# Designed miniproteins, single chains, continued (2), part 95

Each design is a single chain, and the fold is of that chain. pLDDT is the mean over its residues in the fold that is shown.

## One batch from the design tools (miniprotein)

Design m7290
Fold by ESMFold2-Fast:
Structure m7290 (fold): chain A 117 residues (1-117)
Amino acid sequence: MAERLRELKERAVKLRQEFDKHRDTDWEKAVEIARELFDVMLELATLIYLAAQELGDEEFRQRALELIRKIVELRNEFDAAVAAGDKEALDTIYDRLKQVFDELLRLADEVIEKLEA
């Protein structure tokens, strides 16, 4: 469990870095990377939820469920904004993505620490 959480976390960090690199130079590539990033973030949040259930930690489980909902909502808003060509909406979505991403990584680290204790 802990090793798989670390693997998904590292993959998410790499995908976000690649998205940031391509965002201003190759928008079509950035969109593909962003979709893969959302999939990896959702997989990570789901695995955190399962780990929290095994630990019996209701707070971690609730935080994971909230992140799953935020990630799904953000992905749907991103796809709609891409389809509409709405650059202003995409910039707002990216700011929210950064916040959700940072919350997800913090929760992953807390759960990994608890699993290895």
Scores: mean pLDDT 87

Design m7291
Fold by ESMFold2-Fast:
Structure m7291 (fold): chain A 73 residues (1-73)
Amino acid sequence: SAKEQLEKKEKEIKEELERYREKSRKAAKELGKKWGWSEEVAEGLEEGILRIYEWVAKKELEVFKKKLEEAAK
C-alpha cells in the first residue's frame, strides 16, 4: 500500500541520516582539531551540517509522498 511504501521510505531516510550524523561528527572534530577550535564550535559545525541533511531528507520525502498520491489517482 502507499502507506507501507511511505513508512519504508521514512525508515530508510532515518537510517541514512544516522549514518551521516556519525560522519559529520567525525569531520567536525577533525576540522576543530586542525584549527584548534573548542568542542563547542566543532559541535556547532556538526549541527549545521546535520540541519542541511535533514532539510534534504524532508524535501525528498515530500517529493516521494506527492508521487505516491499522484500514482494513486
Scores: mean pLDDT 78

Design m7292
Fold by ESMFold2-Fast:
Parts: sequence; C-alpha cells; structure tokens
Structure m7292 (fold): chain A 68 residues (1-68)
Amino acid sequence: KEDKFLEELDELVVKLFNGEMTYEEFIKKVEELMEKFGLPEELKKHILDEIEKGKPILLKRLEEQKKK
C-alpha cells in the first residue's frame, strides 16, 4: 500500500514541477491521496511535514516553470 502511495505521490510531484497544478492544488491532492490509501494520522503528518520542508525548493521551481 505505502509503495503504491509513494508512486502516486511522485506522479503528483512531477505534475507540480511541470506546472500542471498549483502548490495549493498539489497539497489538496496529496491529502486526498492519503485519505484514499487510509494512512494513519501520524504518517500523514510526517509526510506533510517533509513536503513543507521542501516547499521553498518546490515554489522556486514552480515559479521558474511558469515563467517559461
């Protein structure tokens, strides 16, 4: 289950980096994905925390992608 979740998460990350969605849409889809896979609240918080730590890099890449 978790391996499949990570594959789906990677697909969302690729779509975000390609400018196919906003960061806000990305977070919403990640939360929906976590609910879909029935992840424990502790694991959900951990994943969201890791994404938040990477947010400055993600926002910079997304901004650069939108300008092109």
Scores: mean pLDDT 74

Design m7293
Fold by ESMFold2-Fast:
Structure m7293 (fold): chain A 72 residues (1-72)
Amino acid sequence: SGEEMLEGAKKGLEAAEKALKEGDAGRGITSASHAVKTAEEGLKTGDLSEEEAKEIIEKGRELVRQARELAR
């Protein structure tokens, strides 16, 4: 369901933030990328609203950016 997809994406973002705090850039990239992919899929299928999906995608992309900077 859309609610399960949204919750899963939010958990992915939380996992990415935790990974970044722990210095794990690889896990940060993987978790944030999964959240973005889930939100993009939900937007495409109509399981997520445009507003909810864009919020998750924006936050996820920012976390990927931070993780890539940590890896450099």
Scores: mean pLDDT 87

Design m7294
Fold by ESMFold2-Fast:
Structure m7294 (fold): chain A 67 residues (1-67)
Amino acid sequence: MSKEEIEAEIKLSLATMKGTIYMKAGDYKAAIEALEAALKEFEADPTASEENIARLRELLKEAKEKL
């Protein structure tokens, strides 16, 4: 993997972890903010994995449904 791909995977992992922790804590607003920021960056990257984008969208949908 390129350095850029590794950095993208780290960013995805951090965003997913942060979003999941906020959802478990019941802070759905913070979860949504974290997940939306990550999703926007991944959607702007044409090399981003569609599977990773789909995972972020699923978590974001779940967080929004809890509001």
Scores: mean pLDDT 76

Design m7295
Fold by ESMFold2-Fast:
Structure m7295 (fold): chain A 109 residues (1-109)
Amino acid sequence: SAAEEAEREAELELAKNQLRMIAELERRGALSRELAIKLAALIILAVEESLGKEAAEELLEEASKLFGVPKSVLREAIEEVRKMSEEEKQALEEEALAASRAAAEAAAA
């Protein structure tokens, strides 16, 4: 339906915005390159599970451009993240949220 397509597009747009935020935090030194790539991989994997492989491939293209890395580097990171426990994945997401909040507070001060 048109509503399901709109919801799918909204989720994909949110994921793209999350990737842009992670890339900005990495550029500012708030996240290490290794952590930023793992977080990008986690987002792409989540989109693959939610929206399918085609949407995930679109995010992989965007992340490759945003981080200036070959798609192969991101695919390796996705496979590493796929092997992580749910607790390890949650810890990565909490790190990203903490870094994002610290950057927002610094900008507001």
Scores: mean pLDDT 82

Design m7296
Fold by ESMFold2-Fast:
Structure m7296 (fold): chain A 70 residues (1-70)
Amino acid sequence: SVEKEIEERIKEAIEYSKLAAQGVPGAMARSVGHILAGLGLNVDAGNDPELNEKILEGIRKAKEAYDAIK
């Protein structure tokens, strides 16, 4: 499904962001930015509540999955 594809792309973005951050505190803020960029989605570009909710839900699911793995 589209949601699963988004979740997988988010996981990739998180992994790359983590490598770039190299354990720097506050790196999660940058990771979120990279996740949105990796999805090709921009909260600023569209004021669509449904799209924003899907993005946020995808980020939450990916973060939970990421936290479960590490």
Scores: mean pLDDT 54

Design m7297
Fold by ESMFold2-Fast:
Structure m7297 (fold): chain A 65 residues (1-65)
Amino acid sequence: AKKYLEKAKENENDLAEVLKVADEALKEYPELKELISKYTAEYLKKGLSPVEALVKGIIEALEEV
């Protein structure tokens, strides 16, 4: 999990790279899909843009697995 987290953090301003990291991590951790949805919704509720909420949601999900 930590290697995916570090890659996502390094590329947090590149949505395509963050999505690629999430896709690779989902192959090892299927539970990430539900965690990404949960955290993305929380960040949207806090007033972040959809792109920012998704990136932060992916990073938070990767921190939890």
Scores: mean pLDDT 83

Design m7298
Fold by ESMFold2-Fast:
Structure m7298 (fold): chain A 88 residues (1-88)
Amino acid sequence: MEEEERKKKLEEIKREIGRLVPELSEEQRDYLAKKALERGEILDQIHAMEKAEAAGVELSAAQKAELAALKARAKALDEEMKKVIAEA
């Protein structure tokens, strides 16, 4: 059920991107929708980790490294998406 909801959300994002930027190819719409969904999931993970730290949970060195990697990935995804939209 969760996987079906995720697929439906991906299709909704893809459809909305196609409506807002009709010049995008099918491949570009699919790419942007997948990147937008991935970025959202990463931001949710970052928020959960930062919320735990704010609640007094001390993150391990491995968890701090993971948090830094997630933040870098979210930024890279944002930059990639902006580039695709700008080239449309």
Scores: mean pLDDT 80

Design m7299
Fold by ESMFold2-Fast:
Order: sequence, then structure tokens, then C-alpha cells
Structure m7299 (fold): chain A 75 residues (1-75)
Amino acid sequence: SMEEELKKEIEKLLLEAARIMREAGVPGSEVFAVIHNLGLAIQNKDEKLLEESLAKIAEYDPELAKRIRELVKKL
């Protein structure tokens, strides 16, 4: 389904965000918290938590954060 395809694409982008943040020297605990909070925000439709988590990713890759936001809006 389109929902399953969107969820898989979002999952791939979250893994890419984690990789980029780790390569930038962000501590693993902080990377985990950002990705976990982004997942919770998507699941709970928490727009504030979504924007806070995406803002952290955007510090490292603003285009990736934008792409994640666009896919989440399609859910």
C-alpha cells in the first residue's frame, strides 16, 4: 500500500539521518533520542515534537529534514 511504502521510505530517511549525525560526531545517545522522538511524533501526530526533531536533523542536513517532513505530511 502507499502507506506501507511511505513508512518504509521514512524509515530509510531516519536511518540516513542517524548516519549523518553520527558521522558529524553527535553522541549516540543524542542521535537515538532525536530519531526516537521523531518516530513518536509521527505516531502521535505531535507537530511540536516533529518540528523540534526535524530542526535538529536540519542542523546537519536541511534537505533531508525537508524530505522527511514532506513524506510525513502524506501519511
Scores: mean pLDDT 87

Design m7300
Fold by ESMFold2-Fast:
Structure m7300 (fold): chain A 65 residues (1-65)
Amino acid sequence: SVGDVSRAVLLEMSEEAARRGKELIEQMKAQGKSPQEILNEQIRLLVEVSDEGAARLAAAVAALK
Protein backbone atom coordinates (compact mmCIF):
# COMPACT_ATOMS: atom_id res chain seq x y z
CA SER A 1 0.00 0.00 0.00
CA VAL A 2 0.98 3.64 -0.41
CA GLY A 3 0.99 4.00 3.39
CA ASP A 4 3.41 1.11 3.90
CA VAL A 5 5.73 2.43 1.18
CA SER A 6 5.57 5.98 2.58
CA ARG A 7 6.54 4.78 6.07
CA ALA A 8 9.54 2.84 4.74
CA VAL A 9 10.81 5.81 2.69
CA LEU A 10 10.36 8.25 5.59
CA LEU A 11 12.32 6.00 7.98
CA GLU A 12 15.18 5.68 5.46
CA MET A 13 15.20 9.45 4.83
CA SER A 14 15.24 10.15 8.58
CA GLU A 15 18.27 7.86 9.11
CA GLU A 16 20.18 9.38 6.17
CA ALA A 17 19.39 12.97 7.20
CA ALA A 18 20.54 12.34 10.80
CA ARG A 19 23.82 10.76 9.69
CA ARG A 20 24.62 13.43 7.08
CA GLY A 21 23.60 16.20 9.49
CA LYS A 22 26.03 15.01 12.17
CA GLU A 23 28.88 14.80 9.64
CA LEU A 24 28.07 18.27 8.29
CA ILE A 25 28.07 19.86 11.77
CA GLU A 26 31.42 18.25 12.66
CA GLN A 27 33.06 19.39 9.40
CA MET A 28 31.73 22.96 9.56
CA LYS A 29 32.77 23.35 13.21
CA ALA A 30 36.28 22.20 12.24
CA GLN A 31 36.28 24.90 9.50
CA GLY A 32 35.33 27.62 12.01
CA LYS A 33 31.91 28.33 10.49
CA SER A 34 29.45 30.42 12.52
CA PRO A 35 26.36 28.82 14.15
CA GLN A 36 24.17 30.75 11.68
CA GLU A 37 26.08 29.36 8.66
CA ILE A 38 25.87 25.83 10.09
CA LEU A 39 22.10 26.17 10.59
CA ASN A 40 21.61 27.49 7.04
CA GLU A 41 23.51 24.54 5.53
CA GLN A 42 21.52 22.08 7.68
CA ILE A 43 18.30 23.56 6.26
CA ARG A 44 19.66 23.13 2.72
CA LEU A 45 20.51 19.49 3.47
CA LEU A 46 16.99 18.87 4.82
CA VAL A 47 15.43 20.28 1.62
CA GLU A 48 17.72 18.09 -0.53
CA VAL A 49 16.84 14.91 1.40
CA SER A 50 13.12 15.83 1.23
CA ASP A 51 13.26 16.28 -2.57
CA GLU A 52 15.02 12.92 -2.95
CA GLY A 53 12.41 11.25 -0.72
CA ALA A 54 9.55 12.68 -2.79
CA ALA A 55 11.15 11.21 -5.95
CA ARG A 56 11.54 7.81 -4.25
CA LEU A 57 7.86 7.85 -3.22
CA ALA A 58 6.74 8.72 -6.77
CA ALA A 59 8.83 5.86 -8.22
CA ALA A 60 7.51 3.35 -5.65
CA VAL A 61 3.87 4.33 -6.34
CA ALA A 62 4.48 4.01 -10.11
CA ALA A 63 5.91 0.50 -9.52
CA LEU A 64 2.60 -0.54 -7.91
CA LYS A 65 0.85 0.02 -11.26
Scores: mean pLDDT 77

Design m7301
Fold by ESMFold2-Fast:
Structure m7301 (fold): chain A 104 residues (1-104)
Amino acid sequence: MKILVVAGPSEGGIELAAKKAIELKEKGHEVTLVTGTPSKEIIEELKKAGVELVVVEDTREAIVEKAAELAKKLKADLVLAVSEELAEELRKVLPKSIKVESLL
């Protein structure tokens, strides 16, 4: 499947989203992570796992806009948001054909 993982601007959310993205990539999915600025350690782990990383401005608005753009362009099968609040914002801007779930 084509899976987009979306982290909010919170530090703990970025780490959780990165870990989930790596797990999904190891299971053979095509995975892209959209997030605010991750730590150098997280960037290195994502690179080693082969997860595509898209870093945007550390605002909810920028994250939602970029995630919606990429989900449509990539024709994502599933979008995983780090929180239910982020998932609800993504459901408002994405077509019903794209499944949106929260990690928390």
Scores: mean pLDDT 82

Design m7302
Fold by ESMFold2-Fast:
Structure m7302 (fold): chain A 96 residues (1-96)
Amino acid sequence: MDLHLAVAIGAINNKMFDIAERSLEIAEKEAKEKGDKRRLANVYHLKGHLYLAQGKYEEAIKWFEKALEIYREIGDTDNARLVERDLKRAKELLEK
């Protein structure tokens, strides 16, 4: 498992948003530099969760849509389905 993504997941779950943001920034930069589309999609999916945990639903939707586009491009159907559920939830929360 990616250590930066693992740290980000733990930090989001513990509401340590500064740590989550820094870990995701490092992972995003490395993914972009290496052309690692799968890792970039994982980063964007977790950015969606980071914003969702903060009640920032419009930003969460934006990052989930970016993650979904990449997962579909690379044929990662399992992660695409997870993002589709997260998108639906974020959109429902935005309307409440």
Scores: mean pLDDT 87

Design m7303
Fold by ESMFold2-Fast:
Structure m7303 (fold): chain A 89 residues (1-89)
Amino acid sequence: ERLERLEKLVEEAIKQGEDFKKNGGNLKVIRDILRRKYANEISLKLFPSLPAEKQQKLVDLLIDLFEAAYNGDKEKIEKYREEIFKLVE
């Protein structure tokens, strides 16, 4: 189901953000790669029928979630997670 796949993608974004920080990664070098990755995942696989504006917002929120996890900002992680799931209601 798409909702279960989205939950998995959210979990992966959080874990990958944390791991990227632990490995000394720099956010400036990965943002464009993340945008392409999440755009493909959202637009081609999970939600191809959503309006383009909502697809773009989901991609932006997944990048924000990765960055919040990278920074260890638990409040922002919860906020962006909530916004992602509200957007697909």
Scores: mean pLDDT 86

Design m7304
Fold by ESMFold2-Fast:
Structure m7304 (fold): chain A 90 residues (1-90)
Amino acid sequence: SAELEKLIEEAKEILGRIQSIVAQLLANIDKMTPDEKKYLQQLMQQITQLIQQFGQAVADQDIDTARALLEQLQALQRELEALLKKVEAK
């Protein structure tokens, strides 16, 4: 299915961006408060859960669920970007 292949490609791009942001946050770990470190851990846990759910939706060929999970991954990417901007501003 061309639509599933497109969603998988979009997911890979989002995950690549997430990986880059997380690497930048870890490079600035000394600037992060304990609460910010805990928040990053929570975001990473949510991302891991969404990746597992996305993989299941793809296996089930459930395009609507895969799309909704991709939208949730994009929202978590934005939260990571906001955290990075806050940490870098210190």
Scores: mean pLDDT 91

Design m7305
Fold by ESMFold2-Fast:
Structure m7305 (fold): chain A 68 residues (1-68)
Amino acid sequence: SMEVEELVEKYLERAKEELSRSPREQHMAVLQRVLQELLDELLSKGVPESDAAVAVQRLGLELMGYLA
């Protein structure tokens, strides 16, 4: 849904900014926390588990690409 897409974009922008200010040794912890926070928010809003999983995977792939 558009709301899921907008939420992913918000998390992506915030995560990129946090990662750019974080030392490399903290990147994995930041990534894991951000992915968990997105998952929890999507599920709390009643997004189906399958759709939430796809959104979290997309955020993870985008952030991994950003860090490469």
Scores: mean pLDDT 87

Design m7306
Fold by ESMFold2-Fast:
Structure m7306 (fold): chain A 77 residues (1-77)
Amino acid sequence: SEEDIAAIQKRLAEVMGKEEASLGEVIEKGEEKDTGLAALARLAVEYAGADPEKVLSREELARAIYEGKKEFAKKYS
């Protein structure tokens, strides 16, 4: 949902402090600052097939994380 994506974008801004990052960077910084965000970023890599090394905008990162969460929920529903 738009609300979920907006919430993820806010958390990304707080953890990363920059407009562009890789999912790998989100996982590394998230382990220190927001372990829930790190876990969600891992779902994007594992369940949505996102590239952990590709640099993405904050909006693209939030969308990838949201898709990972959706794919995980489908598998374990």
Scores: mean pLDDT 85

Design m7307
Fold by ESMFold2-Fast:
Structure m7307 (fold): chain A 67 residues (1-67)
Amino acid sequence: MSEKVARIVGHILRAIGALLEGNVDEAERDLKDAQKLVDEYEKETGVPDESARKIIERLKAEIEKLK
């Protein structure tokens, strides 16, 4: 796994953990960081990371329900 992919996964897992703890602000920050890394990865590779994008969108939807 590349360093960037490892960091994307790390931020997604941190966002999930924050949501389980009820820390919406932390989850939102980790998802924004994951999204930035996904955007950079897609730009560098020219290939969409559809799995990461779907996970991020689902987590965003859960965050919006808590606001």
Scores: mean pLDDT 80

Design m7308
Fold by ESMFold2-Fast:
Structure m7308 (fold): chain A 55 residues (1-55)
Amino acid sequence: MELSDTVLRAFGEALRAKQSPEDIIAAMEAAGASRDAAVGMLRNSEQTGAAKLPI
């Protein structure tokens, strides 16, 4: 997702709040992401160890 400013904001806020992976996914879905996209972003973050997520 290229224009995911709301989703990226929700992801960052959930990470800062130290929420569980399920809560992070739910926050991203509430911001307009699909579950698959939210899971993909969370997994990519874990694989790269950082927040810069080109698709």
Scores: mean pLDDT 67

Design m7309
Fold by ESMFold2-Fast:
Structure m7309 (fold): chain A 94 residues (1-94)
Amino acid sequence: NDGLQFVELLLDYLKRTDSKKISKEEAQWFLEEVNKYFKTNFSLEDPLKELLKALEKIKEKLKSKAEVPESLSEEDAREKLIEFLEGVKEDLKK
């Protein structure tokens, strides 16, 4: 299930502080899913470089969808996004 794998990878990124541990293959697959689900056009030629830009835009879109208040700290906003995505993950398992 590509949607489930995408959500799990996004959760992994949000839970760790160092995205540099991600492989080129994982980054490319993640960008393909981002382009598909968020209707973006990130380049797949340098996926590790594009990954950081994609993560920034995804966080912005997810904050909007999860109705995260702008008054929250970055850490609290991250926890709200994790909560939202855990719910999406459970829905995708059904």
Scores: mean pLDDT 69

Design m7310
Fold by ESMFold2-Fast:
Structure m7310 (fold): chain A 102 residues (1-102)
Amino acid sequence: MVTEAERYYGAGLMASRLEDKEDALSTAEKYFQESLREAQREGDLRLQALSYDQLGQIYEQQKNFSLAAQYYQKAADIYKQLGDFETAQRLYQKAQQALQKS
């Protein structure tokens, strides 16, 4: 059974592949925000982290580097909580790189 959070995450991935980049990013942002909200309601930490990472990527593509860094850091904090230190370290590095571009 696919959860509502997983359905929104999938919709966000599909939206990110649209030909109009600005419309793709805006639509994907909405779906990943809804995925995050439902994942938080369901207590799905892994899907929360995945949604935060995707939102970080969207904000970075929109050149909102400060917001991208915040979302990468939130994703990293959750991966660290889950014991995935390698993924957490990579995301902390993405956050620092985004801050350097701002």
Scores: mean pLDDT 85

Design m7311
Fold by ESMFold2-Fast:
Structure m7311 (fold): chain A 76 residues (1-76)
Amino acid sequence: DLEALERRVKELLAAGKEAEALAESLLNAMRVAGVLDGLTEEQARELVIERLREKLASGSPEAQEALRGAIEALEK
């Protein structure tokens, strides 16, 4: 349900939780694209972390702070 996913991301952004909003948005986008299908919870988490690390390497300095927070949240 895309509307529910959009509401969740907006709620996190309104609460000032930008790192969590980025992690949730990316995870949901990957689920919708089917790239997480058939993966274990550990494999899905690792793939999302890998994608965030790729964005960290190519992102702006401001985006890097939020991406680091998202990676830290997912590694726990």
Scores: mean pLDDT 67

Design m7312
Fold by ESMFold2-Fast:
Structure m7312 (fold): chain A 65 residues (1-65)
Amino acid sequence: SPLDRETALGMARMAAWTGGGKDVELEGDLLRVWFPEESEEARRLQELLRKTAEEAGVRVEFEVV
């Protein structure tokens, strides 16, 4: 089921920090997540975050620090 935006963003922030994200920033309707480097674990987290963002109707972008 679709999640409300605030709940989905909160979950995404927690997942990003727990899964090894270096930094997390919300800019309007865009959630940006920084990773120190690409890894298999990071890619799995990125897939999860994309699904969460799609369900919440927000945009997400990933960057290497």
Scores: mean pLDDT 67

Design m7313
Fold by ESMFold2-Fast:
Structure m7313 (fold): chain A 95 residues (1-95)
Amino acid sequence: MKKEAEEYLKKAEEYLEKGKKKAEQGDYKGALEYIKKAVGYLQKAISSIPDEKEREQLALEGLRKVLEVLEAAKKAAPDNKVVQNMLENLQEQIA
C-alpha cells in the first residue's frame, strides 16, 4: 500500500544519506553497504505500490538517488570496477 511504500522510502533515504556521508569520507566500502540496504528498502517500497505509473516514477526517483551516492563513491575509489559497473548500469536504466 502507498503508506507502507512511504515508510520503506524513508528507510531507503536514511540509508542513502548514511552511504553518501561514508562516500564523502572516502569510505567506499561503507557507502556500498548502506547503498545495498537502501536498494533493499527501495525494492520493498516499489513492490508496495499497486499503481504501475506511480511505481515506475518512484523507481526512477530512487535510482537517481542511488546514482548520486554511487557517483560520490566513485570519487573515493575511481579505479574500483564494482563501483564503476553499478554506476554504469544505473545510468543506463535512467537514460
Scores: mean pLDDT 74

Design m7314
Fold by ESMFold2-Fast:
Order: structure tokens, then sequence, then C-alpha cells
Structure m7314 (fold): chain A 99 residues (1-99)
């Protein structure tokens, strides 16, 4: 399964789109960021399983990442956008991905 989430930085209006693709065979969720504004330092992606275990990856412009996950689990994922100049962090509403 794949999920796309668009997040807007509340003070700057900068918009980031994050794509999540579950890969059960690899036991990963692939994370890609589309249209990262130049004002954004990175996007931090945090996946939390129902047992409370957490995995994090940071994505810079032009990068992709992979979150190691367990097959058959559901993860709650949040995105934190970090401003380049101020280092202020803004966190998205959570989304759910099942592997």
Amino acid sequence: SSTSVTFTHPKTGATVTVNLTANPEKKTITVTVTNMPSSIKYVKVKATASDGSQKTVEIKEGESGELPVEVGKTYTITFTVVDKETLEEYTSEPVTVTV
C-alpha cells in the first residue's frame, strides 16, 4: 500500500508532500519527499507501532529513506518539518500505514 501526505508549515506556508510505500517483502516503508521548499532543512518522519516502538528517518532535499518495520503491524506516522533559518519544528497530524 502507498499513502501520500501534504503538510504545510503554519508560519511560512511552505508545503511538503511525503509519499509512503509499504514493502512487506523488504520489511520497510519507503519514504520520499516531493517538492521540498528550499526554506526547509529536512523532514523528520517518525513511525510508531501499536506496542509503542518507534523508528525515525530524516529526509533532506533530493533524498529518500526507509523505515524498518514488521509485517502485519500498523504504524502511526508523523512528519516534522524543520525550517532552515530558525530551526523551528512543526509536526503534522498523524497518518496510519499498515505493512
Scores: mean pLDDT 79

Design m7315
Fold by ESMFold2-Fast:
Structure m7315 (fold): chain A 70 residues (1-70)
Amino acid sequence: DLAERAGRAAAEAVARTGSTAEAARAYKQHGNASDGGAAAGAMGAREWVERGDLEGAKRAASTAVRQNRA
């Protein structure tokens, strides 16, 4: 599932680098998401990671990619 892989990669990028730009790049590369969808998903993943919930971040990111798949 592209959404699952994109969400996982994006959340892990935020966890390692703290960068939403890296997360957005992971979404575009793996999820075939639009620029807007990737940016929204990256922001969501960042907020969950900042709260210490990496699994929640992965789940939220996967959902965002799935809803914004073009």
Scores: mean pLDDT 65

Design m7316
Fold by ESMFold2-Fast:
Structure m7316 (fold): chain A 61 residues (1-61)
Amino acid sequence: NAELDKLRGERLARAGKGLALKLGAESAEVIDYDADYAIVKAVINGKEKLYKVTEEGLEEV
């Protein structure tokens, strides 16, 4: 179901951006997303960090 997969990916992407902001990120950008994960690039203390976001949480790549 393409509609469901799109909504799921967008939800994970938005959740990941919110989590990056809670970590004190100055900015957060969604690089990619799938039904099961999203990749978020966050700038924290002037450094770029990549995070993989899943339903389980956020992990640095």
Scores: mean pLDDT 75

Design m7317
Fold by ESMFold2-Fast:
Structure m7317 (fold): chain A 68 residues (1-68)
Amino acid sequence: SMEEEKKEIEEEVKGILEAAKKFKVSQEDLDRIKKAAEEAKEAIKRGDIEKARKYVQEAKLILIQSLE
């Protein structure tokens, strides 16, 4: 359901932000992750699940790249 998809996206966003803090990513990368996370939250508010997923993927990729 859309409600379950929203919850999963919100949990993944939370996990990405917590991981970024825990691993002390650079301020530049943290700002990029936060921007993508906020855009994902705004997409959820509009009911745009596909766009929210794309922003979550963007945040996740930035996090992974920052850990190199």
Scores: mean pLDDT 84

Design m7318
Fold by ESMFold2-Fast:
Structure m7318 (fold): chain A 83 residues (1-83)
Amino acid sequence: APAARPLSYSDSASPVERELIRALEEKDWERVEAIVRELAEQGPSLLYETIQRLFEEGLISPEDAIALSGIAEELAKERAAAA
């Protein structure tokens, strides 16, 4: 199992997740899409787990979670069409 550490700011949102939260707050949808693509490249399950965790931790709004899920679904369709 990954080691749990007592550093809350190091064990909370990753740098990529923090950048995603900032992009959502700024409504920079181009940057949001770029970060979502980066997370999806690391693993489709990781992307959805990240969206769910950020929402459950109150770091993103319900509207932001819906928008991210929509972008993730569209990206998955794009990859399927390109395969």
Scores: mean pLDDT 72

Design m7319
Fold by ESMFold2-Fast:
Structure m7319 (fold): chain A 68 residues (1-68)
Amino acid sequence: MEREKRYEELTKGIIEGLELIVRGVEKAEERNGAAPLPPEEQKRLEEIIEKSKKNIEENFKEDMEKIR
């Protein structure tokens, strides 16, 4: 079942890549003199990221069940 491993690796890579992009953009904006996000907005962003990760993981599991 090499297909399952490839799908799992791709899904993990996408999630990690998404997190790195979001964090990278945030840090780059801060370095360019943009005001840091207020704590409330920062929490909101983290919630969105966490929800997106959960949705991606759920979709991955659902797809794996369908391939069976």
Scores: mean pLDDT 68

Design m7320
Fold by ESMFold2-Fast:
Structure m7320 (fold): chain A 108 residues (1-108)
Amino acid sequence: SPTPTEQLRDQLWRIVELTRKAYDYLDQKNYEEAIEKIREVRRLARDIRRRFRQLGDDVLARAAENIVRTTDEAYEYVKQKNIKEAKRKITLAESGATTMILRLNMEE
């Protein structure tokens, strides 16, 4: 049986919460707060990617890399004031994190 991954699951759930907060800030036109939340998601996704690489889980490491790339794109769109595409990218990052949580639950 695989080792319990509760800490990684908690970090992924935090990404879900932060992506939702970023979306809400974009709706409020609070772009500075939205950017701060996006930066925190990027930092957490990079840390999670490193942890999965250390565990030898290449599938989940690639999934975490996809969240990093998607949040990098969201950051660029916010700077360009392309809020529609920024929201789309944030929603994709949230979906990526929820898919990773579901996969971790299947591996236990």
Scores: mean pLDDT 87

Design m7321
Fold by ESMFold2-Fast:
Structure m7321 (fold): chain A 90 residues (1-90)
Amino acid sequence: SFLEKLAEGLELLARVATPEEIAGTFGISVETAREIVRAVREGDRERLRRLAFELANSSDGLITGRLGALVGALDSPKDAELLERLRAVE
């Protein structure tokens, strides 16, 4: 499902980005970004899916566009330009 791919994308992002970079990329709080990183570190797939669902239900089209770009990046998991590519989504 899209939510499963989004959770995988968040796992990828948590390995290459700080909570502050994640927060700035999606326009969310640093505390929410820390919860994403914590869920990934702990292997808490249910919490990660709930966080992914909350982000996907954002009314902000920029956030949902950047989430779509993150899902697309799963085909290139070692892309060092991931954050730059996500931030380029308007």
Scores: mean pLDDT 74

Design m7322
Fold by ESMFold2-Fast:
Structure m7322 (fold): chain A 82 residues (1-82)
Amino acid sequence: SLLERTEAALKELGMEIVEVTEDGTVKVRYKDPISNKEVTLTFVGPSVEEVLEALLEDLERQIEALKRIGAPFGTRIPTVVP
């Protein structure tokens, strides 16, 4: 399923889904390697399916970028300043 594929991609980057709501809100948690603090990212869209599709596309691009530079799975490309 789309949810299972998105969860698999998130796990490769050290993230997890902690909340999904019917209004199209998806919350993802990860541990920032610089601050060593847990961070929650909130994604909102018109439906859960659309949010999961957009998130999966971004995650798959990040994983492919990591593969090209020879980095191991679970290494995150910094996209935000802590």
Scores: mean pLDDT 71

Design m7323
Fold by ESMFold2-Fast:
Structure m7323 (fold): chain A 91 residues (1-91)
Amino acid sequence: SMKEELIEEIKEAGLELYRELLKEGMPERVAAMVAASAIIATMKAYGLSDEEAKEVAIEALKKMGFSEEEAREIAEEALEALKKGVPLEIK
């Protein structure tokens, strides 16, 4: 479906962003948070719920090599940061 194609494109774009940030020397967890935040923000802009956007980010993070548990933690942190208006900068 058109929705499934869009979701796959957004996941691929997030994975590409993650790889480029790693090439630029960004730490793995920071790059993952930036990519997850971009995926969630994009999915929500297309009208998906917080839960749907989070699940898409989890799937992308798993493709980046994170475990299910790690992917869920990163995606939940990214969603919470976006909801609170916190900058995507990890200290």
Scores: mean pLDDT 82

Design m7324
Fold by ESMFold2-Fast:
Structure m7324 (fold): chain A 94 residues (1-94)
Amino acid sequence: SSLKEKIIKALQNARDYLLSNSSDPLSLETAELLDKFIKEAPSLSKEELIKALEEQYEYFREKAREARARGDRETALLFDLIAWELKELIEEVK
């Protein structure tokens, strides 16, 4: 659907943004997780897609907190921005 296509494109943009703005191992690992989600997203039902987006949102929120605790403000901001984008997508799908 056009909504699924919009979500997949947003996830691709988030992955590309991570790869362009960070070379740290955590950002690379996170980009790989986004790639996995992008591959699986076309096969997911609306309910499964919402659940997966919510799980990714919580993941990015937690990783942002971990980065802040270490004093890595740039990585924390990056993950917060991605979490915010995922939250907007969840509201559009619901």
Scores: mean pLDDT 78

